# Designed miniproteins, single chains, continued (2): the designs that were tried, part 114

Each design is a single chain, and the fold is of that chain. pLDDT is the mean over its residues in the fold that is shown.

## One batch from the design tools (miniprotein)

Design m7941
Fold by ESMFold2-Fast:
Parts: structure tokens; C-alpha cells; sequence
Structure m7941 (fold): chain A 119 residues (1-119)
């Protein structure tokens, strides 16, 4: 339903906002490249696990598979895992509902700009 899709999009948006906030905090707190990598890996894995839970809650098997595929890469390359997931979910949303995808990208960009300005 339209209402269910809207709630899904809102929860999806909040998970991305939380991820970016935590990633910025990890970058600021890390005292070495190794610590930065370890903190980012933990944050990416937690983000992807929450994405799987959200997708399962809404019965979205495609998104579950996208998140699981990205999670396989998180131990090797957390940055690549996140980038691959973001690209795949963007493509998926465009296929499912182009208007929702555009709104999602617009809202996410605005929130990221706000968080960056506060850092």
C-alpha cells in the first residue's frame, strides 16, 4: 500500500542518516588508519544488519538479498560494501517507484548537508 511504502521509505531514510552520522563520528574519533577502518567496518556491518531487519519487516526479499550481498564484502572492504549497497538500493528504488526514489535521494542529500555543516 502507499502508506506502507511511505513508512518503509521513512525508516530506510533514518537508517542512512544514522549511518552517515556514525561514520563521521568514527572518522573524527579515530587516532589511526587501522582504528578508522575497524570502526567503519563495525558501523557498516550494523547498518547492513539493520537493513536486513527492515527489509524482512516489510517482506522485501530483493532488499534482503541486496543487503546480504553487501554484508559479505564488509569484512574485506567496508567502504566498497557500503558503496555497492547504496548503488544497488538506489537502482532498486528507481525500478520500484521512481518518484519515491527521487524524494528519498533529495531528503538524504539535504540531511547529509546538514550533518556535514554541524561537523
Amino acid sequence: SEEKLKKFAEELHQLFVEYHRRAMEADAAATSPQEREERRRAIVKEFLQKMIELAEKYGDEELVNIAREALKLADEDPTAAYSRFLQAVTDYLLKKNPELAVEFQRRLAAEMDRLAAEA
Scores: mean pLDDT 80

Design m7942
Fold by ESMFold2-Fast:
Structure m7942 (fold): chain A 65 residues (1-65)
Amino acid sequence: SDERSRHLAEFGRAAQQIYQRVKAGDLSGAQKIRDETLNTFDLTEGEKKILDGLVEGKTSAYNVS
């Protein structure tokens, strides 16, 4: 199917996992998922900033759906 849809699904999954780890107080786990995602996928600068913001707890407004 659409490569964009797959990319968005994988990014959303990584973002959700990072968010859940940060909420659980597992900052090391959150950082690991962020680093693995950066190494596995070719992310835009905006997407990298979103993942960094999630690890830093800045994206409390991120709607996990």
Scores: mean pLDDT 75

Design m7943
Fold by ESMFold2-Fast:
Structure m7943 (fold): chain A 81 residues (1-81)
Amino acid sequence: TSQLQSEIDTAESEVDALLKEGQKKNDQEVIKMTKKAQDYLDQARQFLKEGNIKKAMLYLIFAETSISLARMLMLINEKEK
């Protein structure tokens, strides 16, 4: 639906920002985790296009979880320095 599409778009913006920050810091672990989130978002968008709302929501949750993990990993890596 329109609301779910907006949530996917928001997550894509977060992924793009996080990927840019990871690249700027040369943090390979964050980059890898962020790319995994991109893959989940691509799948969520595809399921939404097919009208499979349940799978679109599930893959959006996977993407949001991966984004959260990437942010946590970035924080841990900064704290270790």
Scores: mean pLDDT 84

Design m7944
Fold by ESMFold2-Fast:
Structure m7944 (fold): chain A 72 residues (1-72)
Amino acid sequence: MEKELEEGRERYEAEREEIEASLTPESLAFIDAVINGEKISFVDSEGNELSAGGKTMEEFEKALEEEVEKLK
């Protein structure tokens, strides 16, 4: 329940802090570009073009909000 979720969050936060401390300037620039909604695309092994940020991220956020509303 919530207490178990809180315990998991504390561990996740500790791991996140360690990850952030080990991030390189290049990794930070990449994350910043995704947050700013810049179109970052790459081709997977299947030949499909994947996008992070921009339209794909907006579409994902919209779908997530709709699911949250349905849970009400």
Scores: mean pLDDT 56

Design m7945
Fold by ESMFold2-Fast:
Structure m7945 (fold): chain A 79 residues (1-79)
Amino acid sequence: MKEKVKELLRQALDALTAGKYDEAIKLFEEAYKISGDPLFKRAAELARKAKQSKDPFERDVYEAIAILVAAVALVALDN
């Protein structure tokens, strides 16, 4: 379980930084489905807000928060 969630998270972060928001959302939702951790669901919601943001600064802020939330969920999964 943990290894697959870590791989999905790596792919989701790569997708976010590449501007592939739909791919990132799908990967975060898959991580949520496997782990049950609501932080991954929140990361997907934040990635969706980044996709919907018309202002580049607002988009970057939502992307950064999605990355932080996903990282916190990953640390919690290991401990």
Scores: mean pLDDT 81

Design m7946
Fold by ESMFold2-Fast:
Structure m7946 (fold): chain A 94 residues (1-94)
Amino acid sequence: SALEEEARRLVREAGEILREGYERLEEMKKNNAPDEEIKKEAEETVKRLEEIIRRLEELAAQTTDPALRAQIELMVRILRQEVRELEEYVKKVL
């Protein structure tokens, strides 16, 4: 369905945001960037992921298919866990 395809597209976009975010943070750490700049970069990555989560939650609210809703809600839970793991990563590298 178009809704399922959109949800899968958003999940792929979130994966790319995470990959680029981690690569950027690793490069900043390697170059001895100030802790405040590393924190700001991580916060921007989290904001971008939160926007994807918001859009996924909107798709879940729009669907009348309970199976698709459950799948999107699972995707949201996984992405929220990835946000928490990114925040913990930042705490460890600062």
Scores: mean pLDDT 88

Design m7947
Fold by ESMFold2-Fast:
Structure m7947 (fold): chain A 87 residues (1-87)
Amino acid sequence: MISKDDFSSLFNAIFKGKVDDAVKIVKEIVSKYPKYKAEDIIAGVALLTTTTFNDMSGIKTAEEVLKKLGLTPNKVTNAMLGMARGV
């Protein structure tokens, strides 16, 4: 299970638009918890920031983090838009 501290750090980085900090935190989380995919962690946190603050800026920051990690944004974009379960 991802620790509350690790999750909170990533949540705050994405919420504040700190792309480079978020990239560093995701790499540390994936190293500690290899069963979790970076894409899923980033998408989940971005969705939570969006629903908590009714602000789409977290999704924008998450897309930039994914690009810096060399990950495909389409799957995460669909997940963040709530379309992941049928598309």
Scores: mean pLDDT 69

Design m7948
Fold by ESMFold2-Fast:
Structure m7948 (fold): chain A 78 residues (1-78)
Amino acid sequence: MEEALKLYEEGVQAWKNGDYKRAAELFEKAADVFEKAGQYVLAATFYRNAAIAYRKSGDTEKAEEFEKRADELVKKAE
């Protein structure tokens, strides 16, 4: 899915630039695209990347929210 890959690449660039909030938002958008496509394991991976970026930006509450969402999506993939 080309759109989700572009969002991921932009997120990686934001992370490298130290813009963890932007990286988190981009990883979250990529995860949403994969979740809507039914690719739950891949969506969970990107939600975990978003959670790490939110934690780096100081947004612990959003980090915990997306960690839980990733765990729920892995269970759906069963």
Scores: mean pLDDT 84

Design m7949
Fold by ESMFold2-Fast:
Structure m7949 (fold): chain A 95 residues (1-95)
Amino acid sequence: MKEEEEKRKKELQEEIERLEERYRSLRTIVEHGEDIAEALSRMAYSSTLLAETEEEAEEVGRRVEERSREEIEKAKREAEELEKKLKEKKEEYEK
């Protein structure tokens, strides 16, 4: 009688746990993203200086920082979508 319901609730719980794990990871990226973007930019600048001009190194550093900031913004949007999904899934589980 309740075996199908219990299995469905177990599957929902596992899905919720996976989504919460991903959400937590994305929040960490967002929280530390600025420091990561700056560090990556500085490493790209320094690496480019070994083979290229200072102006080229500055351009590479700037582009890496810009790309890193774009990835952080994507992570923010994904986190917002996951937050909405988590609310919907938790509501399904409580039924």
Scores: mean pLDDT 80

Design m7950
Fold by ESMFold2-Fast:
Structure m7950 (fold): chain A 96 residues (1-96)
Amino acid sequence: SLMDQLRQLNLEAAERARELAKRATDPEVREQLLEVAELLELGAQSGFGQAYELTKEALEKLRETAELARRVDPELGDEVEALREELQQGLDQIES
C-alpha cells in the first residue's frame, strides 16, 4: 500500500539520518540530523496525510542541514544532500 511504502521510506531515511548524526562533529549539524530522524520516525507512526507533511518538513530540514554541513565537512554535506535527494525521489514515486 502507499501507506506502507511511505512508512518504509521514512524508517529507512530516519536510520540513515541517525547514522550521519553519529559521524557529525559539529553539534548543530548533529542536532538537525537527529531532528530529521525524529520527524521521520513520527511520520512512520502517523496516518498518511500527517506522514506526508512530516516527510516534506524533514526534506526542508535536510536541505538546510546539507548547506550547514558542507561549510564544516563537505563530504558529510554531500552525503546529507544524497539522503535528501533519495527521500525526495521516494516521495515523488509514492505521489505518482
Scores: mean pLDDT 89

Design m7951
Fold by ESMFold2-Fast:
Structure m7951 (fold): chain A 62 residues (1-62)
Amino acid sequence: MEEWIRRLEELAKQRDLEGIVKLMIEISKTHGKEFAVEIQRELEGRIPKSALVAVEVGILMS
């Protein structure tokens, strides 16, 4: 989990919203939606609202 959170934080810092969406789709497909939702929960308060929206879009698209 921590490894994915770190990667998502870096993408958010770079303002790479497309990268966040793509990575969340990959996480959801490989580890399941429940795991992806746990990551989303851990990221609340750690990344900007725009990046959190990209996380949610990635989960919904998978």
Scores: mean pLDDT 84

Design m7952
Fold by ESMFold2-Fast:
Structure m7952 (fold): chain A 81 residues (1-81)
Amino acid sequence: SKAMVDEVIKEIKDQLEGEKKLIEAAREKDPEAAAEAEAKLKEREEEAKEIIELLKKNAEKINSKEEAAELLEEEFEKKKA
């Protein structure tokens, strides 16, 4: 359902925001490592936008957070290859 998809999308965005805050917290002690982590996070954010679009297209087929998570893992593995 759309409501379930909206919840999953919010969780994705909250997780990325949390990771960004952790990187910023570490930045003052190790700016070089933080910059590398930020670049990887930016790449994940762009991948997440594609996944969010996929979730929206399949909203009627997604009945649980588990089904949504399976789609996310499948797409991440496909992008990795």
Scores: mean pLDDT 76

Design m7953
Fold by ESMFold2-Fast:
Formats: C-alpha cells, sequence, structure tokens
Structure m7953 (fold): chain A 72 residues (1-72)
C-alpha cells in the first residue's frame, strides 16, 4: 500500500515543475510522518525508499557528502 502511494507521489513529482518538487516532497514527507508518528523506524524506512526512488528517477539529488576530513 505504501509502495503504491510512493509510486503515485513519484509520478506527481515527475509531472510537477522543478520549482514545486521540493514543496511536494515536503508535503509527502509530512504526511508519512503523521501516519507513522508512533513508529519512527517505519517512517524512516519509507522516507529512505521514497528518496531513493526519486533519485533513481532523476527528480532530486541526495546532495554531497559531509566535508572530507583534512589529512593529518
Amino acid sequence: AEDAEIDRWVAELKAAPPVEQPGLLGLHIQRLRERHKDDPAAFNALIDRLLKRLKEEGLIDYGATVSPPEPA
């Protein structure tokens, strides 16, 4: 069920203009948070799955890694 919703949200994001994609993503994340308010592990798993799908579709980028450590 959640996978089907994630697929729908990915399709909605693909149809949306790039400037609206972060807002739509935030809305879906908020809805997932509310649905799994008492289960942060399930929430985190669904968020990870959603973001991975979005990155695979070329809709968002996870971003760069944390700054590299300086050589000693």
Scores: mean pLDDT 67

Design m7954
Fold by ESMFold2-Fast:
Structure m7954 (fold): chain A 99 residues (1-99)
Amino acid sequence: MEEARELVEKLIEAIEKGNIEEAIKYAKELAKLALKTSKDVLKAIGYLLRIIGLEEDYKLGMDPKKIAQELLRIGAEMARLVGDEEAAERLEEAYERLL
């Protein structure tokens, strides 16, 4: 739980600073943690693939705000998958601040 929370805090901080490359990095690490700790391995793989797709979209010039919003949404789902509801709520609050 504490490992997921630290990654979530780093993800939110990267997004608030406009550092999308670092946000993608921390989202990938959260997905790797979900793969290691979750019983739903296929769901965890799905999140990792979505994050890789967002990294590619970002490199192709997609709107950084849309990338950030989707990273926060996927991050909240991953935080719940690893059993950290508090981390998920923090990601949802960050998502609402971007709306």
Scores: mean pLDDT 83

Design m7955
Fold by ESMFold2-Fast:
Structure m7955 (fold): chain A 55 residues (1-55)
Amino acid sequence: SMEEVLELVEELGKRIAELAAKAKAANTPEAYAQFAAEVDRLIAETGERVDEILS
């Protein structure tokens, strides 16, 4: 349902914000690289779950 999709998008936003805060606190090139990789992973996983809901 659309409501489930919106909840997943909200969860994704919250997780990205938490990862961004962690990366900023560490403030290293390695931390920012890890942040980018984790965000890419979360986006891919969220997209798969959205596709599953809309199937």
Scores: mean pLDDT 86

Design m7956
Fold by ESMFold2-Fast:
Structure m7956 (fold): chain A 66 residues (1-66)
Amino acid sequence: MVTFRVTFPEPVDPLRVAQVALNAGAVEVEEIDSKHFLVTVPEQRAEELREALLAEFPEAVIEEIK
């Protein structure tokens, strides 16, 4: 499993973030606040998750936490 910290420049709808992430193979989405989320995904789907999140939220910053 790989966990990403996803940071948005402006507040986002957590339901939309969860929907996009889970559809791209995330197994867990944790809202820290309206701009900061933790998303956990199987390692083999990490690239698909990044692509899906950036397609919906092109200004998102996605950082791997290890």
Scores: mean pLDDT 86

Design m7957
Fold by ESMFold2-Fast:
Structure m7957 (fold): chain A 93 residues (1-93)
Amino acid sequence: SEFEKLAKEMIELLEEIVKKYPEAEKLREELERVKELLEKKAPPKEILEALRRALEIAQELAEETEDEELKEIVLRLKELYEKMLELVNEEEL
C-alpha cells in the first residue's frame, strides 16, 4: 500500500527527531501511538490524526530550537502528510 509506505517514511523521520531531542516526550508518545495504530491496521483517518499531532509537535520544536536540519525534516513530513491525505480522498469513491 502506498499509504503504508508513506506512513513508514514519516515514522522514520519522526524517529530521527526523537533521537536528536530525547526530551521531546510528547513527540515520542505520539510516535509510539502512530506505530501502534499502523501495526493494528487501524483506519487511515486515525493514523492521519496521530501523524498530524506528531507533525504539529515537530513543527513547534523546530520553531523553538531554530534547528535548520529539523526545519528541513518538518518540510518533508508536511509533504508526506499531504500525499497521504490525497490518497485517502481518492479511496473514498
Scores: mean pLDDT 84

Design m7958
Fold by ESMFold2-Fast:
Structure m7958 (fold): chain A 81 residues (1-81)
Amino acid sequence: IDELIERLATTEDPSSVDELERIARQAIENQDFATLERIQAGLERAIPQIKSPELRARVNQLIVDIGVELGMQRIKERILG
């Protein structure tokens, strides 16, 4: 994860976003919220270094998608558990 975020920040490699999206999807399926929080924090740190508007939009969308999942998990914990 850290290597993918570093590659994204330094080279703006779109394949790094593809792989991070895949890891995030798997983490959602596995309820691995620690991995989701790690990806979100790393992407937030990387976003100021991304100059490509297309990649910036993809990264912002991934941050939002992860934020929704983390928010829903916290709500479910309070209401259902």
Scores: mean pLDDT 78

Design m7959
Fold by ESMFold2-Fast:
Formats: structure tokens, C-alpha cells, sequence
Structure m7959 (fold): chain A 66 residues (1-66)
């Protein structure tokens, strides 16, 4: 049990130690990647179902910049 906990801590970046700033940036990147993944999945499902409106909506959301 403690051996399993140690492996998880090692994979979580016990060595080398990461700054809180670096951890925050990593979390933000993870959130953006997840968002993009969800949009890509919506795009693929639109293509699979022949739903042109869903495809165009996903494309706009992936390329939206204000």
C-alpha cells in the first residue's frame, strides 16, 4: 500500500520538486487540452452522423478568437 502510494507520488512529480507556479501552468494546459479534445470529438461525431450544422459549430468553436 505504501509502495503504491510512493509510486503515485513519484509520478506526480515528487522528484524533481516543481514550483507551485509550474504546477498551475501544467493544470491550465491540461484544461485547455481537455476542452480542445471535447471539441474535436464533437466534430468527429458530427461528421459520423452527417450533421453539417454540428460540424460547422465545432469548427467555429475550435477557431474562435475575440
Amino acid sequence: SELEEGRRLYRAGEEPPLSEETREVAREIGRELRRIGDLINEYIEGLRNGDEEAVERAKKRLNMKK
Scores: mean pLDDT 69

Design m7960
Fold by ESMFold2-Fast:
Structure m7960 (fold): chain A 105 residues (1-105)
Amino acid sequence: SQSQQLYNQGSQYYLNGDYQSSVDYYTQSISLDPNYYLAWMNLGLSLQQLGDYQQAIDYYQKALSLNPNLISAYQNLSQSYDQLGDYQSSQYYRDLAQQLQQRFD
């Protein structure tokens, strides 16, 4: 799909360290397919690399609303909350990721 092609372009920019361009392409991908949870996930990862932890959290939560089995999204939520000094939320998502890892590993 066109959404998947834009996602793939975003992933190429991400791997090249161009996180701003990856945000643009992932944003275009979700505009075409708002249910593409991998695009929401990688949009979060790109924002986390740019230091925008609050936006990253919002996008990880969106990805999890579409696919609650994304263990990596819970791990990245934990890291983002830790960076914001919200240690209670960080611990909550770390524990949740560990529980899911044991279930689906």
Scores: mean pLDDT 91

Design m7961
Fold by ESMFold2-Fast:
Structure m7961 (fold): chain A 64 residues (1-64)
Amino acid sequence: SEADLEAQIAALVKEAERLVAQGKLDEAIALLERAIEVARQLPGTVGLVAVADLRRRLEEVKAL
């Protein structure tokens, strides 16, 4: 369901934020890329917004 996909994305983002705090940037990047793949399964504008937000987060981590 959409709720299950959104829960997966939230869990991946939370774990990625934890890894960034620990300086584990490569692992955080991998989780954000996984979150983008999950977000692509969401329909319509919800999916587009989720992908855009996750891509911005990914670029921020890559800039560290």
Scores: mean pLDDT 88

Design m7962
Fold by ESMFold2-Fast:
Structure m7962 (fold): chain A 99 residues (1-99)
Amino acid sequence: KLEELKKEFEKLAKEIKEILKETKERAMALLKDPNASKEEILRAIGTLLRAIGLEFELDLIKKKFEEAVKNGDIKAAQNSLKELKKLKEEAEELLASVP
C-alpha cells in the first residue's frame, strides 16, 4: 500500500513539474517577444510568479510525503497525495491561462 502511494506520488509530481516547466517556458517566450503588449507582459510576469509559487508548494508537499513515508504514516501520505492532486489542478489551470 505504501509502495503504491510512492509510485502514484512520484508519477503525479513529475507530471506537475512538466506542466510548470511548460508554463514558465511559454511565459518567458512572451516576455522575449518585442511585439508583446503591456497587458501580455504583465500577465506573463504574473504567470511566472504563480508558477514559482506552485513549485514551492510542490517542494513542501514532497517533504511532507517523505516524512509520512519515513514514519509509516499511511494517512499522512494519502493526505499529501490529495494535496498533490489539487496542486496538479492549479498547475493545469495556470497553463491553460497562458496566452
Scores: mean pLDDT 87

Design m7963
Fold by ESMFold2-Fast:
Structure m7963 (fold): chain A 111 residues (1-111)
Amino acid sequence: SEEERRRAAELAIREIVTIMGVLQNMIKGSKYTAQIQAQGDAVYAALLALLDRQGPLAAIRAGLDTLQSTDPSITIEDVIKIFETYAEYTEPELRRLYELALELVREVAEE
């Protein structure tokens, strides 16, 4: 449904921002954790606003572009593999939502 598609996009955005934070901490070190968290929160808020204005694919594309800017060695295919792992190993009640999030990331990758 449209509501499930929106919730899946919110989940995808949250996980992309989480991946970005992990990469930033690996690159810069733990002394920057608070600054990295604040930056991640700001990016998440901006992507949610974009989701409301331009829809799921535009928001996910912007999130992936931001992630690529953080670490150019991370590919969309790497993000797809991470989401495949999330969908496989998440709680059963969340599996459908992660599978929909994975489908949205794949849809963006094909554009």
Scores: mean pLDDT 84

Design m7964
Fold by ESMFold2-Fast:
Structure m7964 (fold): chain A 87 residues (1-87)
Amino acid sequence: SREEYDRLVRQAVELNGDLQSLFLDELQRQGVSYSGEETPGRRQQIVEQLSPEERQQIQQKLREFRELADRILRRGGEEYDRDLAAR
């Protein structure tokens, strides 16, 4: 349903915000500028600079974000297809 899709989007936005905050903190420690255009490889590089405990937390959040992103992609495809068909 649309409500389920909206809930998943809100959850993904919140998790992304948490991840972004942690990445920004780590980049600030390294004295580098954040562009917002990081690739998956760049994100992995940032994760490797964290402490073991922080890395475990990030790995959990990344897993949750990936699962939510996959669900949003599937749901978003259905919603976009319906919106296009209605035009």
Scores: mean pLDDT 63

Design m7965
Fold by ESMFold2-Fast:
Structure m7965 (fold): chain A 61 residues (1-61)
Amino acid sequence: SSEVEKITEALLKLADSMRAAGHSDAAIRAYIDALIDHLQREEGLPAADAARIRATVLAHL
């Protein structure tokens, strides 16, 4: 799979794990947003890919 697909799958698994641990949807959204922002700033993730990953993962919540 592409890098975007791998990141999306990893974040979906993270969201599921955080929910299982009792975190609120708001806390999960904030953490995922922070991780995507980090990938954009520090790892060079393109803005279009970041937006697509965010849309997919947050729709899962």
Scores: mean pLDDT 86

Design m7966
Fold by ESMFold2-Fast:
Structure m7966 (fold): chain A 74 residues (1-74)
Amino acid sequence: MKLTPTEKAVLEYLSKHRGIPLSVSEIAKGTGHSQGSVSKALRNLEKAGVVERLVNKKEQTLYMLSEKPITANL
């Protein structure tokens, strides 16, 4: 539940693109982190309920900031 620097960077990037599903590669490019680091951060944020996981027609996992109320620390 506590944020790593990578998780914080990912959340800040997603907040600038709120409502837009983004791929791991897009987030990695925008945050300057590796795809591996971003993927791990997104998995952890999804477990925390902070981001939503979506699957597109290429079976690629996309992520977006959760729109539901969150009471836990981000």
Scores: mean pLDDT 75

Design m7967
Fold by ESMFold2-Fast:
Structure m7967 (fold): chain A 87 residues (1-87)
Amino acid sequence: PSPSELQKDIDEAMELIQDGVARTMVTTDPDWKKKFREYVSTKSEEQQRKMAEQLRRSADRMEREGRLDTAEKLRELADIAEEIAKE
């Protein structure tokens, strides 16, 4: 896997997450976990791990901007991606 391909996959995953978070999925959408798991499970283990790292970087950025609830959700998504990669 090339670095540019990994960046594209991460950007696509983040677009979906950003849309969901922007719609306040943090408090009300139980289906987001299934959507994310299903999406992440289609990727290679290396890509899953890199997605987790990028989600954490996005969480740090959101935290700096004062979007604490969003940051916590992104960290939870990163944990899910790592968990799937270990399976």
Scores: mean pLDDT 68

Design m7968
Fold by ESMFold2-Fast:
Structure m7968 (fold): chain A 66 residues (1-66)
Amino acid sequence: HMKEELKKFAEKAAKEIRGKTPEERVRLYTQAIREMQAKGYSIDEAMKAFNEAVLKLKKEEAEKRK
């Protein structure tokens, strides 16, 4: 049961991480997961939402290049 609030946080975090260094990506990702946990979501739910947001952004980028 993925909530829209969780999806919005995940999309914002995924967009913010784009173009950052690997070290900054790890830090920001960890921070976003902790923020979602503080709002009552499990770590698994937060990670799943983030991975889905990243895939969505990759698909949009691939379509723009065609």
Scores: mean pLDDT 74

Design m7969
Fold by ESMFold2-Fast:
Structure m7969 (fold): chain A 62 residues (1-62)
Amino acid sequence: SNEEAKELILKLIEEGLSPEEIVAEMRSRGFTDDQIRAAVLALVREGKISVELAEEILSLVA
């Protein structure tokens, strides 16, 4: 779900993973690139991640 994807992204950020490591971990857990994109956009809208970090992740799932 979108909430599960958002929670996982936030956890991986807390653990200090790079944007590439975050995307790789999300994909390994069965999240699609569309699901990762939707979660990242929601996190930016909610003010939970920086625009810079979001742009880096989105460049990997374009």
Scores: mean pLDDT 89

Design m7970
Fold by ESMFold2-Fast:
Structure m7970 (fold): chain A 75 residues (1-75)
Amino acid sequence: MPSDAEIDLEMAEVGVAVFKAVLDSEKFKKSDKEELIRMIERIRERARSVEKDYPERARRIVEELDRIEAKIKSL
């Protein structure tokens, strides 16, 4: 049965997928950069909250967010 931690993990994974889709669409402005970084921090916090229960999946989410953040900062 899915636990609350599993639901939080799945929501974080969905957040990463949505961010990738938005970046791939190239429909964001440089003015959105600070807002996008704040959203990344929110997803990162959620992933960290479940790291004890799902260490490998949480770590993968954080690594993907770090790559996305680097791409946004390079804009």
Scores: mean pLDDT 77

Design m7971
Fold by ESMFold2-Fast:
Structure m7971 (fold): chain A 85 residues (1-85)
Amino acid sequence: MALVAIHLPDGNTFLCTGDISKGETVTCTNLVTGKDVNLSFSKDITSLQVGDTIDVTDLSTGDTYTCTVVNKVTPTQYILSCKKK
């Protein structure tokens, strides 16, 4: 189980909890709006180290973000900073 905070360039932040595996749909919470967001990840989150990149797709909008792991607070807690692809 992982906890992932995703910081978007527009100031939105998504919080994802669970088994975050490549190509699976993950239900996350938008911390700004309080609404659920369905995301898909291009890699297994547990394979990542600080400085690695992962693509994150918002399945409701079709927008894809290129995200960098900026911090790994614990072995299972990740902070991502993203740019729109």
Scores: mean pLDDT 84

Design m7972
Fold by ESMFold2-Fast:
Structure m7972 (fold): chain A 62 residues (1-62)
Amino acid sequence: SMMTRSGAFSLALLTIKRELEEGKSEDQAIEIAAKNIVKQYGLSKEEAERIAREALKHLKEL
């Protein structure tokens, strides 16, 4: 749903920003964010990774 995707994207933004600030690589930050999305929202790994990559792209465009 739109609300699920919005929440998952926000979680990905927060997770990726934090993990990068802690010195993890972009790939590691994406993996952690995707795992958190799967756990919290029950989305597939593929969809969660897609959302995490979109969130990383957004952060790099800021």
Scores: mean pLDDT 85

Design m7973
Fold by ESMFold2-Fast:
Order: structure tokens, then C-alpha cells, then sequence
Structure m7973 (fold): chain A 92 residues (1-92)
């Protein structure tokens, strides 16, 4: 369900963060962890406003943007999730 999808975000973010740590990017890994926790928080706040299919699409876009280092796509999906532009700049 919607909650299970939101709760999966920190788990996926941790896997991506571990990958970046192994690449010698510990600061990027820590940012990924922080972003993942924030995304989970915002998705849980919006759980009553979207279908499981919509949330899964947002999570997939988020994970792909993080993994590929696509900063512009990441900013766009974070805005759609409901994270403020000021907070996005602090997280990235």
C-alpha cells in the first residue's frame, strides 16, 4: 500500500548511500540518507492525497534521479513530493 511504498524509501536510499560510500563519496552518501528520510516523511504526510501507483512512480523517479546523479530531475521530483525549494538547496 501507500505506507509500505513510503517506508521503503529509506531502505532504498541506504543501499544507494552504501554504493556511493564504496565509490569514495561519503558526503554524497550522507546527503542521500538525509534526502531519503525527508522524502519518506513528506510521502507519509501525503499518503491520503495520492494512489499507491502515483506514489510508486514518484519513488521510482526519485531513486533513478539519485542513482544517476541527475540534479535537475532530482529537484523536480522533490518539488512534486512537496519539499520546499529552500530545503532542496540545503539537501543538495
Amino acid sequence: GVREIAESVPVAAESIAEYFEKQGLPEKAERVRRIGEKVREKLLQKADQMSPEEMKKLVTRFMNAVMNGDKEKLKKVLKEIGIDEEEIEELL
Scores: mean pLDDT 82

Design m7974
Fold by ESMFold2-Fast:
Structure m7974 (fold): chain A 72 residues (1-72)
Amino acid sequence: MEEELKELAEKVARENKDKSPEEVAKAIEEALKPYVEAVKVEVEYRDGKLVVGVMAVAPDGTLLAFKVEVEI
């Protein structure tokens, strides 16, 4: 599950990399909502990259945390 969520988050971030960090975070949260009980996404620009931090609660109650970096 973490690998699939990470792949989806990276895909959505790449598709929205020309938007503001807030819009990218919202897009990723909406994409992940069907697969998790809860999700929080933080996005920032750093050194020519879009840095995405995801914290989620899986349907079985497992806490998931991962980071995605997309070059812009």
Scores: mean pLDDT 81

Design m7975
Fold by ESMFold2-Fast:
Structure m7975 (fold): chain A 110 residues (1-110)
Amino acid sequence: VTEEERQRLLDIAKELEEQGVIKLEVDGDTLTITVSDDPEVRSLVTEVGKTLDELKLAKVEKDGNTFTITLAPGVSERLSAEELGAAIAYAIATKDVDRAVDLILGAVFG
């Protein structure tokens, strides 16, 4: 991920928070995402979270509209919880889960 791509992802996350689509809270290696009551937004975040859990990159816990994502040790050394939030915001904005996952994998393994 380039510096320009990273900034663009952060700008997208900020816009979605300003629109009330998502709320992002970072506490160390833990990202808490609260999504709007939009079934499409909830489905997109659920799919990204499932992929991260299946790949053992993060532990994902869901409670209603709130997702708690804790980065695995070693993953947090290469990808911050803030950058993870930005990648998920990108999936919501573009409706492209595969591209968001590719961005996360590129940060962790590339």
Scores: mean pLDDT 80

